# Ledger of designs, part 21: designed miniproteins, single chains

Each design is a single chain, and the fold is of that chain. pLDDT is the mean over its residues in the fold that is shown.

## One batch from the design tools (miniprotein)

Design m705
Fold by ESMFold2-Fast:
Structure m705 (fold): chain A 84 residues (1-84)
Amino acid sequence: MSEDEILKRLKEELERAKERLDAAADLAGRTGAAGREEFRKTAVDVANEILNLSDEIGASEDLTKKAIDELSQAIEEAAARADA
């Protein structure tokens, strides 16, 4: 797989992860503590999915770290909405 193909697949998975995080954050904002627990579970699940995908497609440690850094920013932004 080319580096461009790896980057494209990671970007597509990150976009899906952000959608799931946004939905979980919205629910957490409506339901309080129970929703925040589900949000934390969703954040762990999407992080594991990105790590598993990175391993499966042979992404370098640097590309994997970049993807996780972008996911961490998305989690931080979604968590701020969950706490609102």
Scores: mean pLDDT 81

Design m706
Fold by ESMFold2-Fast:
Structure m706 (fold): chain A 69 residues (1-69)
Amino acid sequence: MERFIESEKRAAEAYLGKKLPEDFTIEDFLELQARLITEKYGIPFEEALERLRKGYEQEVALNEAARAR
């Protein structure tokens, strides 16, 4: 979870050429990524955002399962 957010934030910072705020939330991050996907691939913003949220939820579930062991 934390590692995923950090790596994706770094990728976004590299693309934008600027540092993002430390209080940058997961919702802010997903919205930013959805916007970039829409611009690059022409996928509707709502669809891109839904895919990213679903992917994040799956990643959280996998990390929770790993911590339960």
Scores: mean pLDDT 69

Design m707
Fold by ESMFold2-Fast:
Structure m707 (fold): chain A 95 residues (1-95)
Amino acid sequence: SPREQAEQQMGEKLLRLGDLQGDAMGTLGNILKTSTPEEAKKLNDEYNKVMKQVYDLVNQGLDAFENGDYDTALAHFDQALQVMDDFLRKLKKKL
């Protein structure tokens, strides 16, 4: 059913989001080893802002799913993945 397909896809996207977050935390940790205290604060503030945006999108996706709007739910999860992936790419450029 469309619901079962959406539930499976959301589960996979949440697992992928966890993987990207882990990669971002690891990459950030490596950058912080050579960062000044001021640079570290700025990077941590940026990370917190990105994580808030990601979880706001996840919550919007979950709300859409509960309302039976599966296309909107998956779009919000895809947007959360894109935000996280874009942040990871920015971090990798600083290595």
Scores: mean pLDDT 90

Design m708
Fold by ESMFold2-Fast:
Structure m708 (fold): chain A 65 residues (1-65)
Amino acid sequence: MELVRITLPADLTKEQLEALAARLAQIPGVLFAAGDPERKEVIVVTPREHADAVRAAGQALLAEA
């Protein structure tokens, strides 16, 4: 299992952070995703085989925020 950290823009609201974590949790192969509002990060737990796909998806979702 790999732990992927996705750094967020400082201007995201708590609700946007929760929504982003929920969307990342829906990616096939992801076991867990949670937002850390103090660090402005989303932490995702995924099999190693899916870590790069999760990283790419997180960056794409941030481009929408």
Scores: mean pLDDT 75

Design m709
Fold by ESMFold2-Fast:
Structure m709 (fold): chain A 105 residues (1-105)
Amino acid sequence: EKAKKGAEEARKGAEEARKGAKSGDGEKAKEGALEAAKGAEKAAKAAKESGNKEAGLKAELSAGVASVAAGVAVTNAKLGNNEGASKGAEAAAKAAEKAAEAAEE
């Protein structure tokens, strides 16, 4: 299912975001955060299309949080603030994982 594929992409992005954050690499953290947010959005859209309104809404809210956090990571990476990029990436990873879990319900 498309929801499962989006969830897998979200989790992979989340893992990469956390690896970048742990290594202090703001660019890697940013790239992982963007992948996690994109996967979360795909999972949420697929869950919404499946007719499960509650799962779709929960996934959509978490995907929205992941997108905002990924934006924080992008902005901080652009400013050379690796610490801020890492914090944004960790927040995006956590939200994307929640979106993936909700979408698979």
Scores: mean pLDDT 84

Design m710
Fold by ESMFold2-Fast:
Structure m710 (fold): chain A 97 residues (1-97)
Amino acid sequence: EKLKELKRKAGILMVAADLLIVGELIQETDPEVIKKLEEARKKLHQAGKAFDEGNYDEAIKLAEEAYKILKEARPDSGAVKTVEDLIKTLKEIKELA
């Protein structure tokens, strides 16, 4: 049951992080920040695909890449905390899988 709960949590966090990045993109006018937010969103999307394929190592790596880009672009964004929680959840899934 814990593994099923964690997988559900990871899916919710992926969707929440994507929506928060989209919210930042709507308000952003700096082209360099927009580019970084789009790169982070792409990495998050790739992490979601890896997760769906059961490749937890790749999902963690891609989520950590997204985290680093988000932290550089918008350190105070809720997306940063959400991706951090996603990484922790993915690591727990890997330990139980």
Scores: mean pLDDT 88

Design m711
Fold by ESMFold2-Fast:
Structure m711 (fold): chain A 56 residues (1-56)
Amino acid sequence: SKKVQLEIKKLMLEIARESERFVKPSLPAAQAAATTARIALLDRQIADLKAEIARL
């Protein structure tokens, strides 16, 4: 179903977000800023998917 497909996409984005969070403390400050931007983008994408799932 569409709901299952969206839940899987959300899970994949949440895994990507956790991966970014995990590596950030190990990076130099300049690279950490790029990681912060990627986490913010992932948060937006996850929120959008949650909203779409809630409308189903």
Scores: mean pLDDT 86

Design m712
Fold by ESMFold2-Fast:
Structure m712 (fold): chain A 82 residues (1-82)
Amino acid sequence: MVKKLQQMTLQLAELDQEFFKEYHRRFPQLNEDPQQFAKEVIMVLKDMGVNINDDQEQAIVQAANSVEEFVKLVKQLLENRS
């Protein structure tokens, strides 16, 4: 589980350095629960001005079981904020 979360974190850092910096500042310890990790990521994205509705939040939390799907959804949200 930790390996999958570390991989997601690294891919998100490569995708958006400002996001990774804010995430690490707010959550300095990596959560071991992928569902909680996804919720923490959503909170940081919302604080950075990304609009996420309840359906999108549920989809992201569900996608936390797959590195590829999770990173893909977060990438789309980060691209839309600019």
Scores: mean pLDDT 76

Design m713
Fold by ESMFold2-Fast:
Structure m713 (fold): chain A 83 residues (1-83)
Amino acid sequence: SAEFEALIEEVHTRHKEVLAQMDKLSVDEAQALLDQEQQWLDAKYAQAKAQFDPISSTKFGFLLLAVRGELLVKLRQLERAAA
């Protein structure tokens, strides 16, 4: 549906912006931003489960898992650069 595609696009757009912002932050600031983003992603997953069928919401859950993984990799890269 158009609503489901819009939700996916919202996540992709924000993810790109958050990754770019993390590159400009200290490790502690990046950790704080990551913690806030984890809460936002949790809220978006709850929204998807309430609005969409189980197949679509499960697919969205896998997208969020990939997004979370990329954020954790970025934090790890910043930690290594700071060491």
Scores: mean pLDDT 90

Design m714
Fold by ESMFold2-Fast:
Parts: structure tokens; C-alpha cells; sequence
Structure m714 (fold): chain A 96 residues (1-96)
């Protein structure tokens, strides 16, 4: 159902948020950490809009995920964290 899809998106976004917040807290580059957190806020906002409207903007959600992944790659994030974020993107794409 649509409700189950949105609930799954919320759960995956919350897991992603935990990974990003942990990375940001340990980051030596506070500017980069802050920019990544804003991309995370943008992603969470789109999922919140989907919950409120019943309309999922799949392309915008995937675009924000790609921005987050690209940023983590450029910032030399832990390969295990990057692999998990890539897996979360695949799971999100599967439920969209």
C-alpha cells in the first residue's frame, strides 16, 4: 500500500540520517559536514511532504540521495558507510 511504501521510506531515511549524523559529528571539515546535513534535511522534507500529500516525488528523492552519495565519496567517507548508503538508495528505489 502507499502507506506501507511511505513508512518504509521513512525507516530507510532515518537509518541514513543516523549514518550521516555520525559522519558529520566526526568530520574535520565542519563546512562539508553542515552541507551534507542540509541535503539530509532536504531528503527528509520530501518524505514528509509525501506523507502529508500522498504524492511521492521519486525523482527528487533519488536526486537528493545521489547528492548525498556523491558528497560522501568526495569527502572520503568510510567505505562501509558508503556501501550501506548505496544499499539504502537501492532499497528506496525499489519501494518508489
Amino acid sequence: SLDERIARLEALANELTGIIKNWAASSENKRDATILLFHMISLQSEIFVARRTGVIDAELIIQELDNIIDFLRRSKADPADLARVEAIKAEIRAVL
Scores: mean pLDDT 85

Design m715
Fold by ESMFold2-Fast:
Structure m715 (fold): chain A 64 residues (1-64)
Amino acid sequence: NALNRALMLGLEANRAYKEGDYETAIKYYKELADMGFKWAYRKLAELYRKLGKVDEAEEVEKKI
């Protein structure tokens, strides 16, 4: 179901983040954010700022 899908995506995103695979983490957090999870927008903004992508971070922060 959708909740099970979101849980799996969250686990994959967190794993990628811990491994320093920020591009994969961004991909999965984007899917979660598109599903309506505001915490994923916060994680996207955090990752974009960490990567120096200020414009992308500010765009995502508008959705929080």
Scores: mean pLDDT 83

Design m716
Fold by ESMFold2-Fast:
Structure m716 (fold): chain A 87 residues (1-87)
Amino acid sequence: SLDEVVAELKAQFDRLLEAPEEEIEALLEEMLAWYREQAKTLSPEDVELVTIAVLSELQELKKLRPEIAPLLDRFAAEIRRVAAETV
């Protein structure tokens, strides 16, 4: 369900907030893989909602952890590309 997807998203962002900097790239790669799978199975409307939620949480995380902002910006670009490819 969309609620389960949003709950998992929040759990992933909590992990990113607490994780050591050296683990961030691996966590973002796992999150991208998870997002790709969700984008294939959700309706286009739900993909849009999940995409907005991901991008919103990334902006908040960037404020809290500015040292990883370049990694978060790259991840946001990847999320936007996957969303565009899935339609």
Scores: mean pLDDT 83

Design m717
Fold by ESMFold2-Fast:
Structure m717 (fold): chain A 78 residues (1-78)
Amino acid sequence: NIEQLEALVKETLERVKKLVEEYKDKVSPEKLKELLEKFMREASELVQQWLNGEISVEEFRERLEELIKELEKELKEA
């Protein structure tokens, strides 16, 4: 369902934006860039797996949630 995908993309972008706003002054620009690039690579891989029919939309949602939590954890530890 395209509406569910659009909602997930919007929610994910808003959550990542909030994390960047919270940590931008606490983490070096180099480290922030590194962590965001890692997140984007892993998120892109999940999108590709979903598009290839390798994972369900529910598995995609769960794994995306795990990636967001990992990004937050790495930002806290940086």
Scores: mean pLDDT 82

Design m718
Fold by ESMFold2-Fast:
Structure m718 (fold): chain A 92 residues (1-92)
Amino acid sequence: GKISVELYEDGKLIEKLLENASTEEQIREAAKKAIDYVKKKGKPVEVKITDSESLELGARAVEIFLEEALKAGIKATVRFDGKTVTIKLEPV
């Protein structure tokens, strides 16, 4: 399967971190970029996981984001509205 990952701040698209990606390495790099942005800006962001062709890959992407947030001491909140997974990343 493939996924896309987008970084939002205050409802505005900042960066498309991944488009049509399928590897854990790509997902982990995206997570690190999002966390780095939060740390440097000191502001909450939302990460949206879209275009998931695989539930397994989408679930693994959430897990990788949570692992990287835990390592970095960043607060992460996962929300699912039945269509899009959103991970809110907040400085603590």
Scores: mean pLDDT 83

Design m719
Fold by ESMFold2-Fast:
Structure m719 (fold): chain A 90 residues (1-90)
Amino acid sequence: IKELMLEFVEKFLELLKALYDKVPEEELNKLEELAQEIVDAVQNGDKESAIKSIEELKKLLEELKKRYPEYSEIIDELLEILEELKKALE
């Protein structure tokens, strides 16, 4: 789980850098809030909250992928990490 969390944080920061000047600030802030909720929930051992925040982030990423298909590859990589993290928590 610690290794998956590090991989998640690193890949999420890569996505944020790619999106920083392309996506509205309001959307970037929402992505950051959800990522922080996942980190906090996992750190506190709150599996249910972590899974809920993962599902919310996955939904936002799928919507983002539809609007910005040029970022599909990095979004798909992050979605895969989130799915692995969710399975590790179940």
Scores: mean pLDDT 82

Design m720
Fold by ESMFold2-Fast:
Structure m720 (fold): chain A 68 residues (1-68)
Amino acid sequence: SMAEKEAALAELERNFQKVYDKITDPELAAKLKELYEETVAKMKEAKTREEIDALLQEFERRATELII
């Protein structure tokens, strides 16, 4: 549903901001923002809860790999 998609987008933004605020390297910050924007675009096109959950999990995985 649209409400589920809006909730997932809000969760994605919160997860992004938590990591983004801790990054001091501008190149790393740019890569994380790019990943966030890519994930937002994909999430807006998602049709199922499974797709939304997979996108949230993939974002957390890739964001973690960037900062470690």
Scores: mean pLDDT 84

Design m721
Fold by ESMFold2-Fast:
Structure m721 (fold): chain A 100 residues (1-100)
Amino acid sequence: MITLTEDTPEEDIFNAEKERIIKRLEKLGYPEGLIEYVKNTTDKKDIYKIIAIIDAEELQPLYPRLTKEQIVASILNTLFPDEKITVEEAKKIIEEFKKL
């Protein structure tokens, strides 16, 4: 099937989401390496993983009995239910992005 006009809006949306995430990462004081990674990534799933980490950081004060990795796992399982992200996998995702 011909998708001649549908791919362009999706790419523009992805680029807009990247810009929003970069601004949030800068505001929250995340490392420059992570910001540069977001600028260079073409994987939409990696962008949503970063969104989940930022959202978890903002949500954690409202849920003081939950760890950041528990909130990240919950968000990612809502976005990607087929992947069945565990708390341990969410912790690894957080640690990988903190190393950048």
Scores: mean pLDDT 72

Design m722
Fold by ESMFold2-Fast:
Structure m722 (fold): chain A 81 residues (1-81)
Amino acid sequence: SNLEIGQEYLKQAVEYLKKALESEDKEEALEYARQAVEYAKKAVEYGNEEGAIILLAGAEGVKHKEPEVMTLVIEGIREAL
């Protein structure tokens, strides 16, 4: 179903976001964040609009290396899943 497909894309976005958060190198973190954004967009296409919006906001925070934004994204993803 579209809901299940959207949840799988959100799960992929979460995995890339975790890699971005764990990276000590800004360029590596940005590349993983870009992957997370792409999967979040696919989640939206399949109906996971709320979770994908939370993840997109967090991916933007990872690009700027703002730890508080990263924490909020992780919490939001846990609540959405």
Scores: mean pLDDT 70

Design m723
Fold by ESMFold2-Fast:
Structure m723 (fold): chain A 70 residues (1-70)
Amino acid sequence: MSKMELIKEILEELDKLKPKSIEERINILNEALKKIGRHDVTVTEDNMIESLSSLPKSQLKKLLEELKKL
């Protein structure tokens, strides 16, 4: 699976959680990043794709797993 396919699946799992706002979607993503030990990464509306693209494939898989647990 490519990094782009993992990012797509992450976005699809976020959509499945039915966030009430863009802010809630970003908050869910930031909390999941903290759970995988990436306290150094803060996602905003303006940097979401860039931030996710900066993560190695192994960490994107961990992020996807954390979102699936929600």
Scores: mean pLDDT 80

Design m724
Fold by ESMFold2-Fast:
Structure m724 (fold): chain A 83 residues (1-83)
Amino acid sequence: MKIAEVPLDASPEQVVKVASMVASLGEPFRGTVRLPTREQAEELAREVKKIADIVGAEVEVRLEGNVLSVEIYTEAQREALAA
């Protein structure tokens, strides 16, 4: 089930900020966003990974054309999976 709602016209900065904040709260985040181009979707994917690294979370990105799906796992969740 979708955990968070992300409208198609949400800015990449808003998506990244919300995802990073939710990850920092110790809960997984899942969202999708449509970008004007695949290149912008790839750029957003890199930015999400960078922010996730800063907050100590893991991130999974799936790219379907210009649609980006993001799943972020908290550090606590990552350790539970590693155990």
Scores: mean pLDDT 63

Design m725
Fold by ESMFold2-Fast:
Structure m725 (fold): chain A 70 residues (1-70)
Amino acid sequence: RPLTDAEIAAILAPLDTDGDGRLSGDEFVAFWKKHAPGKTMEELLAEADTDGNGVVTREELVRLIRKLLS
């Protein structure tokens, strides 16, 4: 059950409105908490923001979504 590119695009569209391929960690946490309410903010940031710089790239977010929803 891997997600299709269309499903991933539908999930990412409300997060990356500027199309710059970057999201702040806070924006990502707010979105993911809504869709995965059983996870803590620290767990979500630790999985998505591997560098701890407060920014999640589109590629990192796609990888995380595939891991959590597949």
Scores: mean pLDDT 61

Design m726
Fold by ESMFold2-Fast:
Structure m726 (fold): chain A 58 residues (1-58)
Amino acid sequence: DAILRQVARLRRDPTDAEALYNLAKAYEEQGQDDVAKGLLGIVARRFPDTPEGQRARE
């Protein structure tokens, strides 16, 4: 499960912006758009200087 893999990554490194972005995209792929938008907002706010944070804003 893609969601569980990204959650495991974040438990090891909560600053893993790529894992958080991938988690948001996994929820989007499952049709949970509200959850995905919330997670993308977190990525954009907490990791603005990362490629993931920039993509989350777009």
Scores: mean pLDDT 80

Design m727
Fold by ESMFold2-Fast:
Structure m727 (fold): chain A 82 residues (1-82)
Amino acid sequence: MKSTASRSLDVLEAANGAPLTAAEIAKAIGVSQSAATRALNELADLGLVTRSGRRYSLNPNVTAGAASAIRKIGDEIEEELK
């Protein structure tokens, strides 16, 4: 299973650098806007995404390995807490 954070990263990668709102990401992955906003703020705090106003985009300085590790950790935590 994938966490909300890992699914949000997948949507941002598919957007090919286009900035997206939390509502657009929530719609794409089938979660509430509040859940998407929380996940995106956590990803921004980790430096994986950049925030400009209400829109989010992938940080171009992030390596694929770092993003993959955060997805795996997020999925393991979400499965433990469910």
Scores: mean pLDDT 71

Design m728
Fold by ESMFold2-Fast:
Structure m728 (fold): chain A 76 residues (1-76)
Amino acid sequence: SEEIVKEAEKKDPSLKDMRPTLLALGKKAVQGDVESDALLRGYTVVAVLPLKVNDEERKKYTDALYDYYMEQARKE
């Protein structure tokens, strides 16, 4: 998951600017905040829209971003 996130960030460096927002949403989502979970899912979809990739790769990056920030939030 971390390797896939770094791959996405190499394709679009602006994804690094979203790290604080995605982590903050993940921290609330891990605590059971349904709205923050929905926002994190929405933000990961929007974040991968600029990538020049096919639908299979887009799903891979979206899933990896969501999973990565949820796990980072748990470890924090």
Scores: mean pLDDT 80

Design m729
Fold by ESMFold2-Fast:
Structure m729 (fold): chain A 55 residues (1-55)
Amino acid sequence: SLPAELRERIERLAAEHRENPLLALQELMDDPAFRALPQPQQDEALVLLGELLRR
């Protein structure tokens, strides 16, 4: 599972950048907390962002 603080940031990124999914993705990939995660958790975070942007 993802750290709660990172999950909250992903939720905010999806809400703030719904009209610009590429910007939301770039902001997540630039997050130091995201970059510090092992690959499986980075993949989980990217999947979560994608799911939220499709809502």
Scores: mean pLDDT 82

Design m730
Fold by ESMFold2-Fast:
Structure m730 (fold): chain A 92 residues (1-92)
Amino acid sequence: SELEELVRKIEEIQKQLENSPYKDPKLLSELARLLKEVAELYLKENPDLPESVRESLNQQIEILEFAEENPEEFLKLVEELKKQSEALRAEA
């Protein structure tokens, strides 16, 4: 299916990013594009989603669009959020 093909491509790019000592901005941009396509496909296939879920997905699409266009800035934001998440988890 289209979704299964998108998921496979996402997994391949994630493996490339994890196995590289450098976060390639081109691969990060492609990952963001594919994740955006998954979210858009999910919205298209599920028109009866609760409004709160649709709004959440639309916000994710906007973030992914930013990541596609600005992969380096998005990477910096993700690294900061990851550090904050790890700090919160350590305090729990």
Scores: mean pLDDT 77

Design m731
Fold by ESMFold2-Fast:
Structure m731 (fold): chain A 115 residues (1-115)
Amino acid sequence: SPAGSESLDRIAAGDTSVVDEVTEFLLTRINELDTEEEKKALVIKFAEMMIEAILKEKDPEKKAKGIDALVAILKKVLLSLGFKEEEIEPLLEKLREAVLAGDKEKALELVKSLF
């Protein structure tokens, strides 16, 4: 899984290429889907899985790198889908704050609000 422990371990080690690899994987899968609802559901499911993995991380530096990667991937995916930076950036910053605070419910609500 692109949101799995292997990708998070690489992110924790400072491998910046993981963001681009995961973004390309998601965009490839999105392009295979026929409906906007299926595309939204895929991105939401990815974000939920990554948020859960980040929230289980106990190392503050690794957690921070995971949050940075999540926000970067979501920004790249949404921009590639034609969303405007000025509309998504404030929601992505609120998402960062919610995940850092350990508020899973608010984080998932914010991800859904990106669409």
Scores: mean pLDDT 83

Design m732
Fold by ESMFold2-Fast:
Structure m732 (fold): chain A 64 residues (1-64)
Amino acid sequence: SRAELEERLKEALFREAEATLRVMKASIDKKLGVPGAEEELERAVEEARRAAEELAEAIAALKA
């Protein structure tokens, strides 16, 4: 139903926002030379990529 698709969109938006914030934090930590920050940034970027794909799918489902 449309309500289920709208709920999926909200969840995808929250995950994308959280993933974006994680990338920003890891990027700052890497610039500051925090140990392990480069590996954390790699993980954060991959999670952000997946979150962006999920958001795109949720948007596409609402437009269909």
Scores: mean pLDDT 86

Design m733
Fold by ESMFold2-Fast:
Structure m733 (fold): chain A 82 residues (1-82)
Amino acid sequence: PSEEELQKEVDRALAIIGVSVLIIAEKDNPELVKILREAGTAIENGDYDKAIELLKKAKELSTDPDTQKLIDRIIELVEKVK
């Protein structure tokens, strides 16, 4: 693979890892976990526009500034790979 293709795969993997970390961190917030699981599935399926919309919704549902900050980073990673 090219360096550019490899970087996209790394960014995609980091986005998936970030969603997984948030699901664990927010385990006691079932509505947020549900949206994060849907976002992770969308990333895995290459449906990046859907993933971004779900992540934006997750950010609005979160009251934790650290969670919101990590969601912003995940959105940036997804936008780089689409």
Scores: mean pLDDT 86

Design m734
Fold by ESMFold2-Fast:
Structure m734 (fold): chain A 98 residues (1-98)
Amino acid sequence: MDTDRLIAAVIVEGKERKLDNRLILAVVQAVYELGADASIEDIVNKAIEIYKKLPEELKNAVVGTLIFAENALLHRDPKFRERAKEIIDLVEKKVKEE
């Protein structure tokens, strides 16, 4: 449940910031694999690794994930929104550095 809420918050934050859908998917997959309680640094490092390896064929998977986020808006929690913002801030910084 907490993992799903953080995933929804990440998708909303990433879309509001107009991030690349592949980068949003990479962060989502990192949260799914590591869980919502993983450190922000661990999630971000995993997301960057996934992003560098993410193939074009995952385009269809992104669409399904975005539909999930729209349906999960009622499950928004300020705690997960704040955590998603911190994750996205650090991901943007690391992507610009690399």
Scores: mean pLDDT 72

Design m735
Fold by ESMFold2-Fast:
Parts: C-alpha cells; sequence; structure tokens
Structure m735 (fold): chain A 59 residues (1-59)
C-alpha cells in the first residue's frame, strides 16, 4: 500500500487518475481504498468531505 501512496504522491493528477482507474479495473483496490490512497499521498491535505455532499446511496 505505501508503494502506491508514494507513486500517487509523485504522479501528476492525470497520472494519478490513470493509476487508480487501472487498479480499479483490475480489481486490486476498491473505490474506498482509492480515496484513502489519495488522501495519504497528499499527506492528509484538507480533503474536506464535508464540503462535498454526495448522494447517500451510491450504486
Amino acid sequence: MEELVKKLAEADPGEQGRILQKLLDEGKITPQEAVELVAKARGGKPFHPDGFVPEPAPP
């Protein structure tokens, strides 16, 4: 997991999206884990989920 965090931290936003998409398509990570990886890669940057109000029941 830390290897992925490091890769994401060094990658551009576009590459981060591609890496995450690839891992999701391969079934190696879940969407939940992808969010956590991004947060860790950003060093706990203000990821304010409260500012983002998604629908309560995603598919």
Scores: mean pLDDT 65

Design m736
Fold by ESMFold2-Fast:
Parts: C-alpha cells; structure tokens; sequence
Structure m736 (fold): chain A 110 residues (1-110)
C-alpha cells in the first residue's frame, strides 16, 4: 500500500470508530450499546494491524493502547447500567483518538 492509501484507510477507520462509539453512547438498550462497542474493538484491531505493519516504531505504544481499549470493552460488556456502558464507550473513544493521532502523525511525517 502507498503511504497515501494507508493514511486514507486509517482516517476511514477513525471515522467509523467515532460513529460506533457515539452510537453506543446514544443506544437505547444494553445489547445495542454492546454491539457498537464490539464494532469499535474490531475496527481498532484493524488500525493496530495497519500500524504494526507500516509503523513498527509505534508497535509497543499501539499494543499498550489496544490492551487498555480491550479492558474497557470487557468492563462495558460486564456493566450493569446503560450509564456505565456510556462511560466506558467514552473512555474507549478517547484512547482510540489518541492512538489515531499518534499513527497519523507518524505516517504523515515519513
């Protein structure tokens, strides 16, 4: 993949993750919220795979952020209230945005 294609793919994934995280927060029931959280996790793993392949210098930082996001997703799935699920979705989104910023900055600087 060209640098431009990798940047485009990460930006598209970032947009999809933002939409799913917002949908999880706006969801009317727990099952719907969890479905969107699963989508965030799946798309974050795609971002991790792209970063590990194309920006090996960020591998450890990306793996650490992914482990934290996975832990938050597990807590969201175990949560008893919709409000708790929303709080975890928000934390996942914040970590996802930090990871995108790191990945995109590194890609654009090359």
Amino acid sequence: LSKEEIIRQVELLAGEILMHAQAAKASRDKDEAIEHIEAVLTKMQEVKDLAMEHIPELKEQVEKQMNEIKALADKAKAARTKEEIKAYADKMLQKAQSMFEMVLKQLKSK
Scores: mean pLDDT 83

Design m737
Fold by ESMFold2-Fast:
Structure m737 (fold): chain A 74 residues (1-74)
Amino acid sequence: STERTARALGRIMEEQGRRQGLSPEAIRVASELAREAAYLDTEKRGRVLQALQDGIRRGASAEEIRRRFEEAVK
C-alpha cells in the first residue's frame, strides 16, 4: 500500500540522516517529505527521493532539504 511505502521511505531517510549527523529538524523534514513523495507520480517521486538523499549526504539543513523538495516537484 502507499501508506506502507510512505512509512518505509520515511524510516530510510530518518536512518540515513542520523548516520550522516544531520540536525534533528533536518531529519524530521527529510522523513516527512519522503513520506509525501510516496503520494506523487512516479517521475516526481523519483526526483524528490534523489534530491532528499543528495541533501542528506551533503549534510543539508532543514531549509535546504525543503528547497530541494520544492525544486524537484516543479
Scores: mean pLDDT 88

Design m738
Fold by ESMFold2-Fast:
Structure m738 (fold): chain A 74 residues (1-74)
Amino acid sequence: ALATIKELEKELKELMKELMKLDADVSEITGQILRAIGAVIDAQLLVKKGDYEGAIKLLNDAISDLRSFIKSKK
């Protein structure tokens, strides 16, 4: 569970790097980065509560949202 969460956090960080390379509005990019950071914080709080399933789901949802945003700018 913890190894999976760490791997998902790494994937989200790689997507944030990809986001920084986009030729898009700085405000839009900043908003997406803040949402991604918020998801990591929320996932870490869920882990503290022992809700590993909730943490994994939240990180997967954040990754999916960020991938969708990146695709929309291609």
Scores: mean pLDDT 80

Design m739
Fold by ESMFold2-Fast:
Formats: structure tokens, sequence, C-alpha cells
Structure m739 (fold): chain A 110 residues (1-110)
């Protein structure tokens, strides 16, 4: 239906928005420009994306994939902000990339 297509398109937009927001956050850290306000703003944006996804997704498996990606981005943001080891950050980045691709595939197949 047109509503199913609209929901799928919106979920893909939310997924891509979360990834783009994290990339901007991480670039600020690399440039030495990251502030506490940037961390708080990013976490608030992830909470807003999570809340919208929970309203749009009725499939528990799809919801689990989406929320796993959001939770990994929250863990990454805290690790980045706290200057956790580069190896731990790299491991979380690879997990987040895998979670993004998993969620994207589940949305496209839904």
Amino acid sequence: SSMERERRERLLELLERAEAAFEAFYQKKKNGELTQADLEAFLAELDAIRAEAERLIEDPELLDYFLNFIDLLKRLALAVANSTSESDIDQLLELARAAFEGARRKIEEW
C-alpha cells in the first residue's frame, strides 16, 4: 500500500539521518571541536529517532534491528566523548556499520 511505502521511506530516512548525525559528531571529535552540548544534542536526536521508529514499526524483529543500531550509536557517542581507546571505538564502528546494513535490509524487505 502507499502507507507501507511511505513508512518504509521514512524509516530509511531516519536510519540515514542517525548515521549522518553520528558522522558529523565524530568529525567534530577528530577536529578537537566536540563539546558536552554536542554530545547532549546528538543523544537527544537519537532519542527522537528512536521514538519515531517505535511509532512506525509494528514488526518486533524489524524494531529490534532498528533499535540495536540506535543503541550502538549511543555507545559509540559515549566512547568517543570519553576518549575510549581507538581499538574499542573501531570495534564499535564496525558493529554499528553492520547494524546499519542489517536494519536497512530489514526495512527494504519489510
Scores: mean pLDDT 88

